# Ledger of designs, part 48: designed miniproteins, single chains

Each design is a single chain, and the fold is of that chain. pLDDT is the mean over its residues in the fold that is shown.

## One batch from the design tools (miniprotein)

Design m1659
Fold by ESMFold2-Fast:
Structure m1659 (fold): chain A 100 residues (1-100)
Amino acid sequence: SEGEKLKKDLIEELEKARKLLEERIAANDVEGIKELLRLQIKKYETVLEKAKLLKLEELAKTVEEIIKRLEETLKALEAGADPELALETIEEDIERVKKL
């Protein structure tokens, strides 16, 4: 189904973001981490629009929560929080989508 494809594409995108975050944390590239989070938020806003159009209410709600958590994580990083927080947030988001 279109919803199953959208869910699969979202999981693949989150897994790619996780790998890039791991690399940027290892490089101590905090600015690169913040930029990655900004780009991921924009991508997930597009996924949210598609989920709403397809009336996938549970997926739409989960994506909206992912966006809010990433925005809060970005604000925390801008305030000097440990970049590891970004990785923890993405890992939790992957598990949330998988449970749908």
Scores: mean pLDDT 88

Design m1660
Fold by ESMFold2-Fast:
Structure m1660 (fold): chain A 65 residues (1-65)
Amino acid sequence: MEKKEKEAKEFVKRLEEEGLTVEQLKLLIEALRFVEENSPDEEAKEYAKILIKYLEKKLKEKEKE
């Protein structure tokens, strides 16, 4: 749990440094949602779920900018 949250935060931070657009962020969230719903790997599903939460927060912040 803790390791996955740390990795998710680091991943989102890297995306911010890359300067991803709102559209790219939305596509990434959709891709991760597909993994969460369809992946046979439970660990990948859990990680996708955590990533989606952090990315949705960033999307909300960027949309208000």
Scores: mean pLDDT 76

Design m1661
Fold by ESMFold2-Fast:
Structure m1661 (fold): chain A 85 residues (1-85)
Amino acid sequence: MSKEEQLREIERRGIEKVLKIFEKNGITDEETIKLAKEGVRAATRLDLGGLYGYMSKLLKSVSEETAREIEKVLLETFDEAGKVL
């Protein structure tokens, strides 16, 4: 599997995990979901500043507990992407 294929799979898994967190917490707001997906993409690019930029916006729309669950997924995604690059 190429590095590009591995990164696409890491992104897909990160997005799936975030969507499960939103489903569990009853969050259906498209803008909030989009922010979290962009956070996963920033993590896959090793863009830590972008990741926390999206997290700061998410804190305005979700509970602190939900935001911490999302942050864990983003940081795990960042770590997995770093192992490929």
Scores: mean pLDDT 84

Design m1662
Fold by ESMFold2-Fast:
Structure m1662 (fold): chain A 70 residues (1-70)
Amino acid sequence: SDADIEKQLAKLREQMKTASQAELERILDELKKLARQSTNPKIKLEAGIQAGVAEIKISVLKLVQQTLAS
């Protein structure tokens, strides 16, 4: 149900606060799945925004790691 998807989105949002790069990549995949499974435009938009945040965080962590490895 939409309520179950919204609960899963809230759980993923909370997990993103302390997530490692590998965990963020897993969270991103789950957010993309939830966006595809829902027909509710509000849920699709919320999942899309959270996926965008996850992608930015992953990109920042990769850049930091590359800089430290140099």
Scores: mean pLDDT 84

Design m1663
Fold by ESMFold2-Fast:
Structure m1663 (fold): chain A 103 residues (1-103)
Amino acid sequence: GADPIVSVEKAEVEVGGKKVPALKLTRRDGSVTYITTVEVDGKKVTVAVHQGPDGRTRAVAISDDGRRAIVESDEPLPVGKAIERALDALREAMAAGKDTIRL
């Protein structure tokens, strides 16, 4: 399991030049998770971006119909860029008729 959440804050992230409301969760190990909801092609999509204490970034986009896209980076990635990559991957999964894509 992940380390316990020690803080939950309202935040804003910039995605494609727009400010989007998000929740920022900080864990005891110093890792941070951002959770936001955006619209993609008329569907509601929840995106979670996790940044580990070493800066490694993982973004997961989940559509309301259960499709998933997972994007991982070994380097620190700006939260908005991680969200954009996860949303682009989700669009690719939708176009390809795949339930899950991992990049």
Scores: mean pLDDT 82

Design m1664
Fold by ESMFold2-Fast:
Structure m1664 (fold): chain A 57 residues (1-57)
Amino acid sequence: MEALRQEAEFLLRAGRVAYEVAEINSTIDEDVGKQARELGEEYEERGRRLLAEAEAL
């Protein structure tokens, strides 16, 4: 249970960093910014699923 919660927290944190990178790069390279935003969305979704799963146990 603790391992799943730790992974969820890490993924949510990584997602936030990816969103920040996307926002910064949106003014430099729109393609890179878009890819970083999509990555952030994937991390956030996976993190939320793992957190819900860990709390359900």
Scores: mean pLDDT 78

Design m1665
Fold by ESMFold2-Fast:
Structure m1665 (fold): chain A 70 residues (1-70)
Amino acid sequence: MMEELARRAAERMAADPSAAPAEVRELVRAGLSIEQVRKALREAAEKAGFSGDLIVEALGALEEAVEERR
C-alpha cells in the first residue's frame, strides 16, 4: 500500500514538478517514513530532471510536514 502511494506520487511529481512540495506533504500525512518520501522524491527528480531550487523547496516541505506530524 505505502509503496503504491509513493509510486503514484513520484509519477505525478515527474509529470508536474511544481507539485513536488505538495505531494511530499501528502505522503508524510499519509504515514510514509521520511526515507520513503525521500526515495519517491529522488525517483521523480531523476526521471524529470528537477532543478536544485525545486529539490530544496520539496525538502523544505518535507521538514514542515514532519514537524506537523511529529
Scores: mean pLDDT 81

Design m1666
Fold by ESMFold2-Fast:
Structure m1666 (fold): chain A 63 residues (1-63)
Amino acid sequence: SMAKELIEKGEEEARRIVERARKEADELDKIDGIQGSIAGMRGLAEGQDVREKARLEARKLEE
């Protein structure tokens, strides 16, 4: 279904965002652990936003 495909694409995009943020956090952690932690948390939040947006769009299609 369109809803399933939309959720799958959102999960995949979220995973890429988190992986990118993890690499950025690792680089920052070499200089400042606090900045590294902040970067990692920001990436997780962005990934979650993408995932939630995909789920909301999928929900609209199923309604």
Scores: mean pLDDT 80

Design m1667
Fold by ESMFold2-Fast:
Structure m1667 (fold): chain A 97 residues (1-97)
Amino acid sequence: MREEIEELLKRAEELIAEQEKNPTPVDPAKVEAMLKEVAEMEAELKAKLEELGPEHEEERKELTLLALAKALILAIEAGIASVEEARELLATLKKEL
């Protein structure tokens, strides 16, 4: 999981740099697709966290970071995350690794 999270955070950083150069306007269709995918990811994360139980803190943290990294990429691609907000969240996720 850590390597997958690191790859996603690197992709998010590249997408943030591209959005700073060429701002993409909000796409309503991408926002709707993102909301659906985020809802599905939230449901899957909840199920996995319940299966693991509270004693698996490290695995629970990695699953949560993975879901947040995926959600960040979707938000950037949909144009709803500002460059500043996306950078702040990216820095927070990197610190939690």
Scores: mean pLDDT 79

Design m1668
Fold by ESMFold2-Fast:
Structure m1668 (fold): chain A 71 residues (1-71)
Amino acid sequence: SFFLDTSGPLKLEIGNATVEQLRELSKTSDPPSRQILDDFIDLLEKEKASTIRATFDKTRGRVSVELTKEK
């Protein structure tokens, strides 16, 4: 299931998001968040993946990304 959690201090977590879900989030996001979301959309399209899971730790500038492909 898709989720977005910003409640943690300086962390952003995105679970199992599709390109369409990321585009909708991008429309209402601030410019820095929109850039990150657009980068994830580009990655999904380039890799032909169906969903992305990502964690961004803003304090350490660390990004963890996992892509899932549909059969």
Scores: mean pLDDT 68

Design m1669
Fold by ESMFold2-Fast:
Structure m1669 (fold): chain A 72 residues (1-72)
Amino acid sequence: MKEVEEVAKLLKELEKKLREHWDDPEKRREFIKEGLEKVLEIASKYSKSEEETLELARELLKKAGELIEKEK
């Protein structure tokens, strides 16, 4: 639950940064990369294998997206 909220906050911050730098594709790619790395780091704390980390990261992103949609 807290992990989903943390990822949702990261996605909201990422969206804001992407909007502020809409005219800079290189900076936008860097922000996306940093965001994904943070999500993978969160997932790795609760997984025992690389495959589990990727699966959990995907699940966290899905649940965080659903949480953001409910707020709209």
Scores: mean pLDDT 78

Design m1670
Fold by ESMFold2-Fast:
Structure m1670 (fold): chain A 65 residues (1-65)
Amino acid sequence: MEEEVEALIDKRVAELAEKYGLTPEQIERVREALRTAVENEGLTTEEQIDSVAKVIERAFASTPP
């Protein structure tokens, strides 16, 4: 259960890191944000984790360089 959720988080973090060229520090922050959202909201499905990952992705798109 938690192991499967962690794998989904890792997958989404890896996709964002590749797409946006994230540094190791930024990768850790994205992973922490996803994990915190999963823990606080009780997310367990791939769809729920994907929705949170898309919100984080939009934050990167909205943040000026």
Scores: mean pLDDT 74

Design m1671
Fold by ESMFold2-Fast:
Structure m1671 (fold): chain A 81 residues (1-81)
Amino acid sequence: SEEEREKILEEVEKWVRERLDQLAAKYGLTPEEAERLRDLVIKSLKLIIEKFNITDPEKIREIAEELVANVERYLAAKKAA
């Protein structure tokens, strides 16, 4: 249902926000950098879901997890340089 999809999106967005806040703290991002990062990841998630008409809650979670994993890899690489 549309209500179920909305609920899953809210839960996934909350999880993404919490994970990105943890990464921001771990990698020493400013509050402004953390906010921009959250905005970009959430917008990317929504665009992918809309572009490919993804309604499967499991697939929405997988995409969110992959986006967060890509951010962590980027931040780790940047810190190592």
Scores: mean pLDDT 83

Design m1672
Fold by ESMFold2-Fast:
Structure m1672 (fold): chain A 78 residues (1-78)
Amino acid sequence: SLEEEIAELRKRVAELAVKAHEAFMNGDRDAYAEALREIADALRQLAEVYEKMGNKETAERLRRQAEGVRAQADAVAA
């Protein structure tokens, strides 16, 4: 179901946020950038599910959040 897909994607974002924090704390810039890219991708997938459910406001917020995280990843990788 879409509700189960949301729950799984939210869990994935939380797990990736932990990985990003660990990479940042360890000074592993490449791992940090990669974790941020994966977070951005997961947020885009989450936005698509909310769009399918008719929650356009949440979908647009998640897309903006994904763009911000992707920009951060690109900056870290530079």
Scores: mean pLDDT 90

Design m1673
Fold by ESMFold2-Fast:
Structure m1673 (fold): chain A 99 residues (1-99)
Amino acid sequence: TTVELSDEEAAHLEAIVRARLEAFKARYEKEKPKTAEEKTELLAAFYDELIAAIRADARLPAAVQDALVAYLEALRAALEADPELAVKTVEALLEEAEE
């Protein structure tokens, strides 16, 4: 059960994700989180802001918004259950923002 995106919808979503990754990297560099708890809180804020950006975007169909938000909410819950996974996810997102 994957939602199929048009090329235009996919490009638009990529732009939203990229903007949130750049904001996340800037916040990470400013706050310099040291503990797994601090990194998990920053990552949770990233997912909350990404969910809000997707929900606010009238160019994405409601079904696409609903599917993406459900997926991101599930990821956020998994990170709250596993702080070590959260730390690894932070490192992966920082790499993604640099590339």
Scores: mean pLDDT 78

Design m1674
Fold by ESMFold2-Fast:
Structure m1674 (fold): chain A 93 residues (1-93)
Amino acid sequence: GARRAAIIEQLRRAKALVLDVLNNPNNLEAEAELGELARSDPVVGAILREITARVQALGKELYAQGKPLEEIVEELTRRAAELFDAAIAEVEA
């Protein structure tokens, strides 16, 4: 339905914004748009909260392991993309 299509579009936009923020952490405009997307639909907000928590937990683990910053950013970017793609596929099913 129309809501499912909107959720998919919002998740695709959120994916692009999260990947941008991981590579450009002072992007306040992207952070503001992510906040708006999270408030637009409770499903989008729940998915964003879960993905953000998982990515942050992984980042802390990799930092504790002494991984270089570039490797951490690459792995977080890959994991975030995979998590968003999985969430989008689940909503499309």
Scores: mean pLDDT 87

Design m1675
Fold by ESMFold2-Fast:
Structure m1675 (fold): chain A 74 residues (1-74)
Amino acid sequence: LSEEEKELIRARDRSVSVEVGLELLAIGNLLTSEMSQETRKANGDSRSAQEHLEEAKKALDPEYREKRAKEDVV
């Protein structure tokens, strides 16, 4: 209990670290750019990249968050 709480706090501290967040964001951005290019090459179409961008945009949108929150609750 107390021992587990201490470990949980430490794990969360590392997870919530701004530095880790920033690094993840940078890596994500770089990976997304490269993946987008490769996906375009594989499909030969830009629509795949566009669809992914639209889906990601909607997922991050507050409107989608509200809808998902309602659906996730049930």
Scores: mean pLDDT 54

Design m1676
Fold by ESMFold2-Fast:
Structure m1676 (fold): chain A 67 residues (1-67)
Amino acid sequence: MITREQIEAEVDARVKKPYVTMDEIIEIAERLGIDVEKVKQILKNKGKKYFTKEEVVEILSLLARAG
């Protein structure tokens, strides 16, 4: 089971700036085995270009629990 701590570690390891792009979120999701199509849909619905690391962790943690 993918934990929030594992998601936080992956985001911090791969993103060195204080924000995250959609492409980076998709790449992290693929590496963690999270459903990329569901990630894309959530990102599209938020309608913004940049995300905080906390927002990314919340989105990916939610999808990891959903199966």
Scores: mean pLDDT 81

Design m1677
Fold by ESMFold2-Fast:
Structure m1677 (fold): chain A 78 residues (1-78)
Amino acid sequence: SKALEEIRKYQLEALELAKKSKDPKSSLAAGVAAGLIGIMGGVGKISGKPEFFLERSKKLLELAKEAYKDPSKAPEAM
């Protein structure tokens, strides 16, 4: 599934942000985002409708990227 592949890419990118973040708040926010994206991928696979979770997965990654630039935005990614 193309949508499941995209969700997985977003999850891996969020995990990369968590690993390279030197600020604990940014690292935690990216880690939480990766976990939530992983859950959405799992639900999408089980339901057979991963497309319904694609936009939300992308938005969580965007919030994690914002938290990476500005740790004060970390709560919005969680």
Scores: mean pLDDT 82

Design m1678
Fold by ESMFold2-Fast:
Structure m1678 (fold): chain A 91 residues (1-91)
Amino acid sequence: MLSQEEIDLIARVAKALEGVEVSREDIRESASQMSPETLAIHVEAVRAAWRAYEESGGDREVAERAGFEAYLEALVKAGVLSEEEARALLA
């Protein structure tokens, strides 16, 4: 289950990077259909993207890259991807 802070974070990142206004209810419903492992990976990626967005002064490309890198790192840690596969996707 997502905390209110995590729901607010996901909504902020979706608006900033995708230009999409997602309701908190839709985020809660989507999260309820994910495994705890998938949800944790998604939250880590979103946190990385938001941090990079703020640190870059609103650079969407930098934020999207940071989120994608964090997503791939989490997949490697979960055993879903090899380090070599993750590296190829970042090239």
Scores: mean pLDDT 81

Design m1679
Fold by ESMFold2-Fast:
Structure m1679 (fold): chain A 80 residues (1-80)
Amino acid sequence: KVEETARLVGIAAAYLSRQGIDTSDWVREALRLLSKLADPETVFKAFMKGFEEAQHLSDEQREKAIEEAKKAVETLKKNL
């Protein structure tokens, strides 16, 4: 679902940014694609929720969220 994908993108962005990885372009593209499927405000709120949740997740949960987010974004790019 769009909100779950936005949340996973938020988790990935927060964690990768703390590792010194600039995710700005990837996040911008992901949120742009998601905003074609749902209200932009809803997408951004879900993204921010994930961004805040990242600090409370285990390393295993964060790595899983990153993999899921990347796969979901690639699927959106192929289908939109």
Scores: mean pLDDT 83

Design m1680
Fold by ESMFold2-Fast:
Structure m1680 (fold): chain A 74 residues (1-74)
Amino acid sequence: DDEARRAAARMRELGRRVGLPEEEVERMSRLAGEAAREPDPQRRAELLDEATLPIVRAVKERGLSPEEIAELLA
């Protein structure tokens, strides 16, 4: 379960780093872990999109480029 643990931990760190509320951070972490275990690429993308939405919003407020946003999703 290396992928799920890493995805959840990464998302939690990113959420806390950008100052998101605890509720959002927990939700993002859970969704990222589920996405890592999701075999269906469409569902995986949907879970990742929802998990990263709060980070994307915070990142856009800093004026980061699409390339920099993609780096966070990798």
Scores: mean pLDDT 75

Design m1681
Fold by ESMFold2-Fast:
Structure m1681 (fold): chain A 95 residues (1-95)
Amino acid sequence: PSFSLVSGEEVLGETLDSKSYFRAELLVNGEPLRFELETEGVLEVLKAQIEIARELLKAGADLNPSLEAATEEEVEEKLKEAEEKAKKKKEEEEK
C-alpha cells in the first residue's frame, strides 16, 4: 500500500477473543487500509505502521501535528481495550 500526505486520517482497531486476531483499519485519502494480524506479533507490526504514518505526517503536517499524536493514541487505546475485554470474557468463562 502507498500513503499520501493527508490531513484526514482515521484509525480503527478490533481484537477477537477466540481467534486472537487484531484488525485495524486506517483511512488515508478516502482509501481504507485493513490489517488482520495475530495479537502475538501485532505490537511489532503496529509500531512499524505508526512510524511510517508518523514520517508521512511530519512531511506534510507542520500545520496539523496533533493528528499524528491522535493516530498513535487511538491505535494504542483500541488495542488496550480489546485486550482487556478478551481477558475479562475469558476469566468469566473460566469461572
Scores: mean pLDDT 48

Design m1682
Fold by ESMFold2-Fast:
Structure m1682 (fold): chain A 90 residues (1-90)
Amino acid sequence: SVPLEKQLKVVGFVLAELIRSGYVPEEKMEEYAARMLKFMGLPLSYVPEVVKIAKEYLEKKISLEEFAKELGLSPVTLTNTLNFFRSMGI
């Protein structure tokens, strides 16, 4: 029931946070975008869009709280999503 656009923004934001925190090297951004999309059951054709979104969030330096507010999500839900992808076997 979550719109595709909203799911892609969450994946892009989480990928940006994983890169910023040193969990994902920038040179592996496309590889990790593909892994995250595959895990979510989303088409790999969205890798360029997820990478674009992640680059935009890396540049904007938006906080998790601000991003949660923009998407109408709780910060707790976003923190749980980020921790889930950190534990995904990356």
Scores: mean pLDDT 82

Design m1683
Fold by ESMFold2-Fast:
Structure m1683 (fold): chain A 104 residues (1-104)
Amino acid sequence: VDELIRKANQALGEGKLDEAIKLYEEAVKKDPDNVRVLGNLAGAYILKKDYEKAKEYFRKAVELASPEEQRELLRTLRAMAKHSKDPEVKKLFEEVAEEIEKRL
């Protein structure tokens, strides 16, 4: 799984969104409970402007996450919402952060 994640992260860094998504999806098939991979896949879908799939993968990550992982994801999402210039991306991060906060 680590090699798939490494390749996916490299593809994402190079702006190869479809390749990164495919590699993250392969990683999720091998380890469906990997909260980090689900979060990275959601991030890749945000860059592709597929906000519905991004929300779906964030919700899957939250559902599988431990309380500590949920707090970490909440901190990350709030920071991303604060620094995002895209209103749609900002709203997405705020909505998912609110869903996490209600679970804690």
Scores: mean pLDDT 78

Design m1684
Fold by ESMFold2-Fast:
Structure m1684 (fold): chain A 64 residues (1-64)
Amino acid sequence: SSQQQQLQQQYQQTQEQLDRTAGELGEAIRASREDPERWFPRKAELGRQASQLQEQQQQLQEQL
């Protein structure tokens, strides 16, 4: 159905956002090797964003 297709698109978009956030977190982890204190808050923020996106993805999965 059109509704199911829309939910699948939202799931796909959430997955893409998670992949992007994971990439940014990986970069922040690498950068933190030289300056851990400077990168600590960014890593924490990216971790929070990833958790929120995972929660959203789980909710969408339950609706599919």
Scores: mean pLDDT 84

Design m1685
Fold by ESMFold2-Fast:
Structure m1685 (fold): chain A 87 residues (1-87)
Amino acid sequence: SAIEKLDEFIKTLEIMREVAEQFGEDEAVELFKKSIEYMKEAKKAVQEGNLKKAQDYFDKAMEYFNEALEKLSDEAREAIIKKLKEQ
């Protein structure tokens, strides 16, 4: 379901945020937090049946997610990939 896919992506974002925190990459951490917040709002909008609002929040979450990835060091990015492969 859409809710299950959103929950899986939120969990993935939380892992990425945690790794960014471990590396002290505060700017990436804040961008991941914003992405998580908008994903949670998208989930709520899906649950309310407001698919247009859900899409708008999802798009904002993806914008912050992409900005967070651009702010990550190569070392933090490699650590995230390793952590996700262990799931």
Scores: mean pLDDT 88

Design m1686
Fold by ESMFold2-Fast:
Structure m1686 (fold): chain A 99 residues (1-99)
Amino acid sequence: MADEYVNALQQADDVLKRAQQVIEEGKKLAELDPSMKPFYDQFLEQYNQLTEQINNAKRLAADADTGEEALQQLQSLISQGQALIDQAQSYIDSARQSL
C-alpha cells in the first residue's frame, strides 16, 4: 500500500499540473476566439471538480482503515484526469488549426 500510495500521489499531482496547463491554454484560446468560451468554462468546471475529488481521495488513502478503497478511487480519478487532459488538448489543437 505505502509504495502504491506514494506512486498514486505523484501521478495525481502530475495529472493536475498537466490539466492546469491545458486549461490555461484553453483560456488564452477563448480570449482570441469567443466561440471557445463555453468549452473553456466546461473544462474549467470539470478541472475544479477533479481537483477537489483528488485532494479528498489523497487524504482518505493515507488512512489505514479506508486506504485501499480510497487508493482505488484515486487511481480512477487519475484515469479520469488523463481523459480530461486528452479531450481538452484535442479540442485546443483543432481550434488552433481553425484560427
Scores: mean pLDDT 80

Design m1687
Fold by ESMFold2-Fast:
Structure m1687 (fold): chain A 72 residues (1-72)
Amino acid sequence: SLMDLLRKAMEKNDEKGQKRAEEALKKAKELVEKDPTRESVIRATSLQIRTIGDWLQEVIEEVRKEVKKLEA
């Protein structure tokens, strides 16, 4: 079904988002290990990760709208 196709596409894109978030978090932890005074960097990095995730969801929604127009 149309919804099944969208769900599979979303799952694939979610995996990519998860990997990006994990890499960014790993780098943030390394920065704190080298410079504990950069506590604000962790918070900034976490916010960036969330923002990227929200953006990815917006991209998926764009695809969803196009698929609905095609009814495929």
Scores: mean pLDDT 62

Design m1688
Fold by ESMFold2-Fast:
Structure m1688 (fold): chain A 84 residues (1-84)
Amino acid sequence: DAAIRKALEYLKKALEAAKKGDVEKAIEYAQEAIKHLEKASGRLVDIAKTLAEQAIKYLKKGNVEEAIRQLEAAIDYLEAALKN
């Protein structure tokens, strides 16, 4: 699914930005990932969307470590969705 692949690309960019302390870019990339996930459906996609939304909330609160954990979890769920 092209939408899941695009979302995964943006979540990986969001994770990289968060790890570098670039909170603004991390939020922008996570928002773009959610936009692409809106075009897809499935249990793993819905979980990844929720995790990406939680990551944005943590980034806005300055809790970068929690945001990184949420982004890594979202990436894992989307990679699982692509394996079958």
Scores: mean pLDDT 89

Design m1689
Fold by ESMFold2-Fast:
Structure m1689 (fold): chain A 73 residues (1-73)
Amino acid sequence: TAAKVEAMAAHLVEKEGLSEEEARALAELVARLQAAKDNPAVRAALEAAEERLLRLSDEEAAREIARILEEAL
């Protein structure tokens, strides 16, 4: 929910030193992953991208995961 996203974003700003914008984007991505974790199409797409994702920066990987979620859902 929105409240959980805001709480996670605040935690990431305080503990990890992320900007509010970066923390919010990451919190929303994590919430979407949690909602989609039981979707076999999402799991298959993430598995197919795993080797590529491991070679990306954390920021690039987050953007690619968001794209995969958009295409699979």
Scores: mean pLDDT 70

Design m1690
Fold by ESMFold2-Fast:
Structure m1690 (fold): chain A 64 residues (1-64)
Amino acid sequence: MKPLSNEQRAQLLDLLERHERVTVAEAARALGRPQSTVSRHFNRMVASGAVEKIVGRRTYYSLK
């Protein structure tokens, strides 16, 4: 699948800055991209240390 564009990455960061926690479904809806594409990018951000993954009944992502 096509990765997120630089503009979409900026939108994702803005979303994370405005919200305490973001789900993949919420981000995918906001960006107009598949959940699988957004999930891959979130996992890359977790690997880089910029974002943490919070797993429970829902999985959330939050800026560190």
Scores: mean pLDDT 79

Design m1691
Fold by ESMFold2-Fast:
Structure m1691 (fold): chain A 58 residues (1-58)
Amino acid sequence: AMAQADAAYANGRKAAETLRKIGDELEKKDPKLGETYRGNAELAERLVDRQYAAARAA
C-alpha cells in the first residue's frame, strides 16, 4: 500500500524539481516564462505533498 504512495511522491517531487530547473534556465531569456514554470513547480510540489499526506492518513 505505502510503497506505491512513496514511489508516486518521489516521482512527483522529481518532476517538480525538473520544472523548477527549466524555469531557472528560461528566466535567462524569458523572465515571464521562467516565472510561469517556477509557479507551476510550486503548485506541483504542494499538490504532491497534499496527496502524500492524505495517503499516509488513510
Scores: mean pLDDT 81

Design m1692
Fold by ESMFold2-Fast:
Structure m1692 (fold): chain A 91 residues (1-91)
Amino acid sequence: SKARKLLKEIEEKLNLSPQMRQIFNTMVGYIEAHVEELSDELLEKLREAMEKLAERYEKSDQNDFFNRMKLSLEALEEAKKLIAEAEKLKG
């Protein structure tokens, strides 16, 4: 999917930690489970969301359970927003 390709681009460009890669892979998998394909506008929003989350948490202690949990929750929230927007555009 285009979302999966974007994720690989972000993983490489930002040199994401294995823990952040796992969280973002879960986020994109959740999107793919609910939406066949995101529009170019929603892909841009996904890119911006991933970059903002990575920037905020990349400098944090990635082994801190609380920081990982917060990142996971914020990533899922962004995924839910994108799914809701995609459903409005295709419904």
Scores: mean pLDDT 79

Design m1693
Fold by ESMFold2-Fast:
Structure m1693 (fold): chain A 68 residues (1-68)
Amino acid sequence: SALDELLAQAKELAERIFAALKAGDEETAKEYEKQFFQVVQEIAGRSSPEEFDAAMAELAAHIAELNA
């Protein structure tokens, strides 16, 4: 679904943000952060409240795994 594709894109952008920050590339990290928030906004616009909560929970779990 379009929602699954957007969620996958948000997860990939989170990984790219973490990699850029770890490399000290703050400019690249800010560009990916901007794209990340645009994708989250698209998810919000295309989802029910229940679908949005589920997507945000899955995204939060992915980010937690990256930070471990």
Scores: mean pLDDT 86

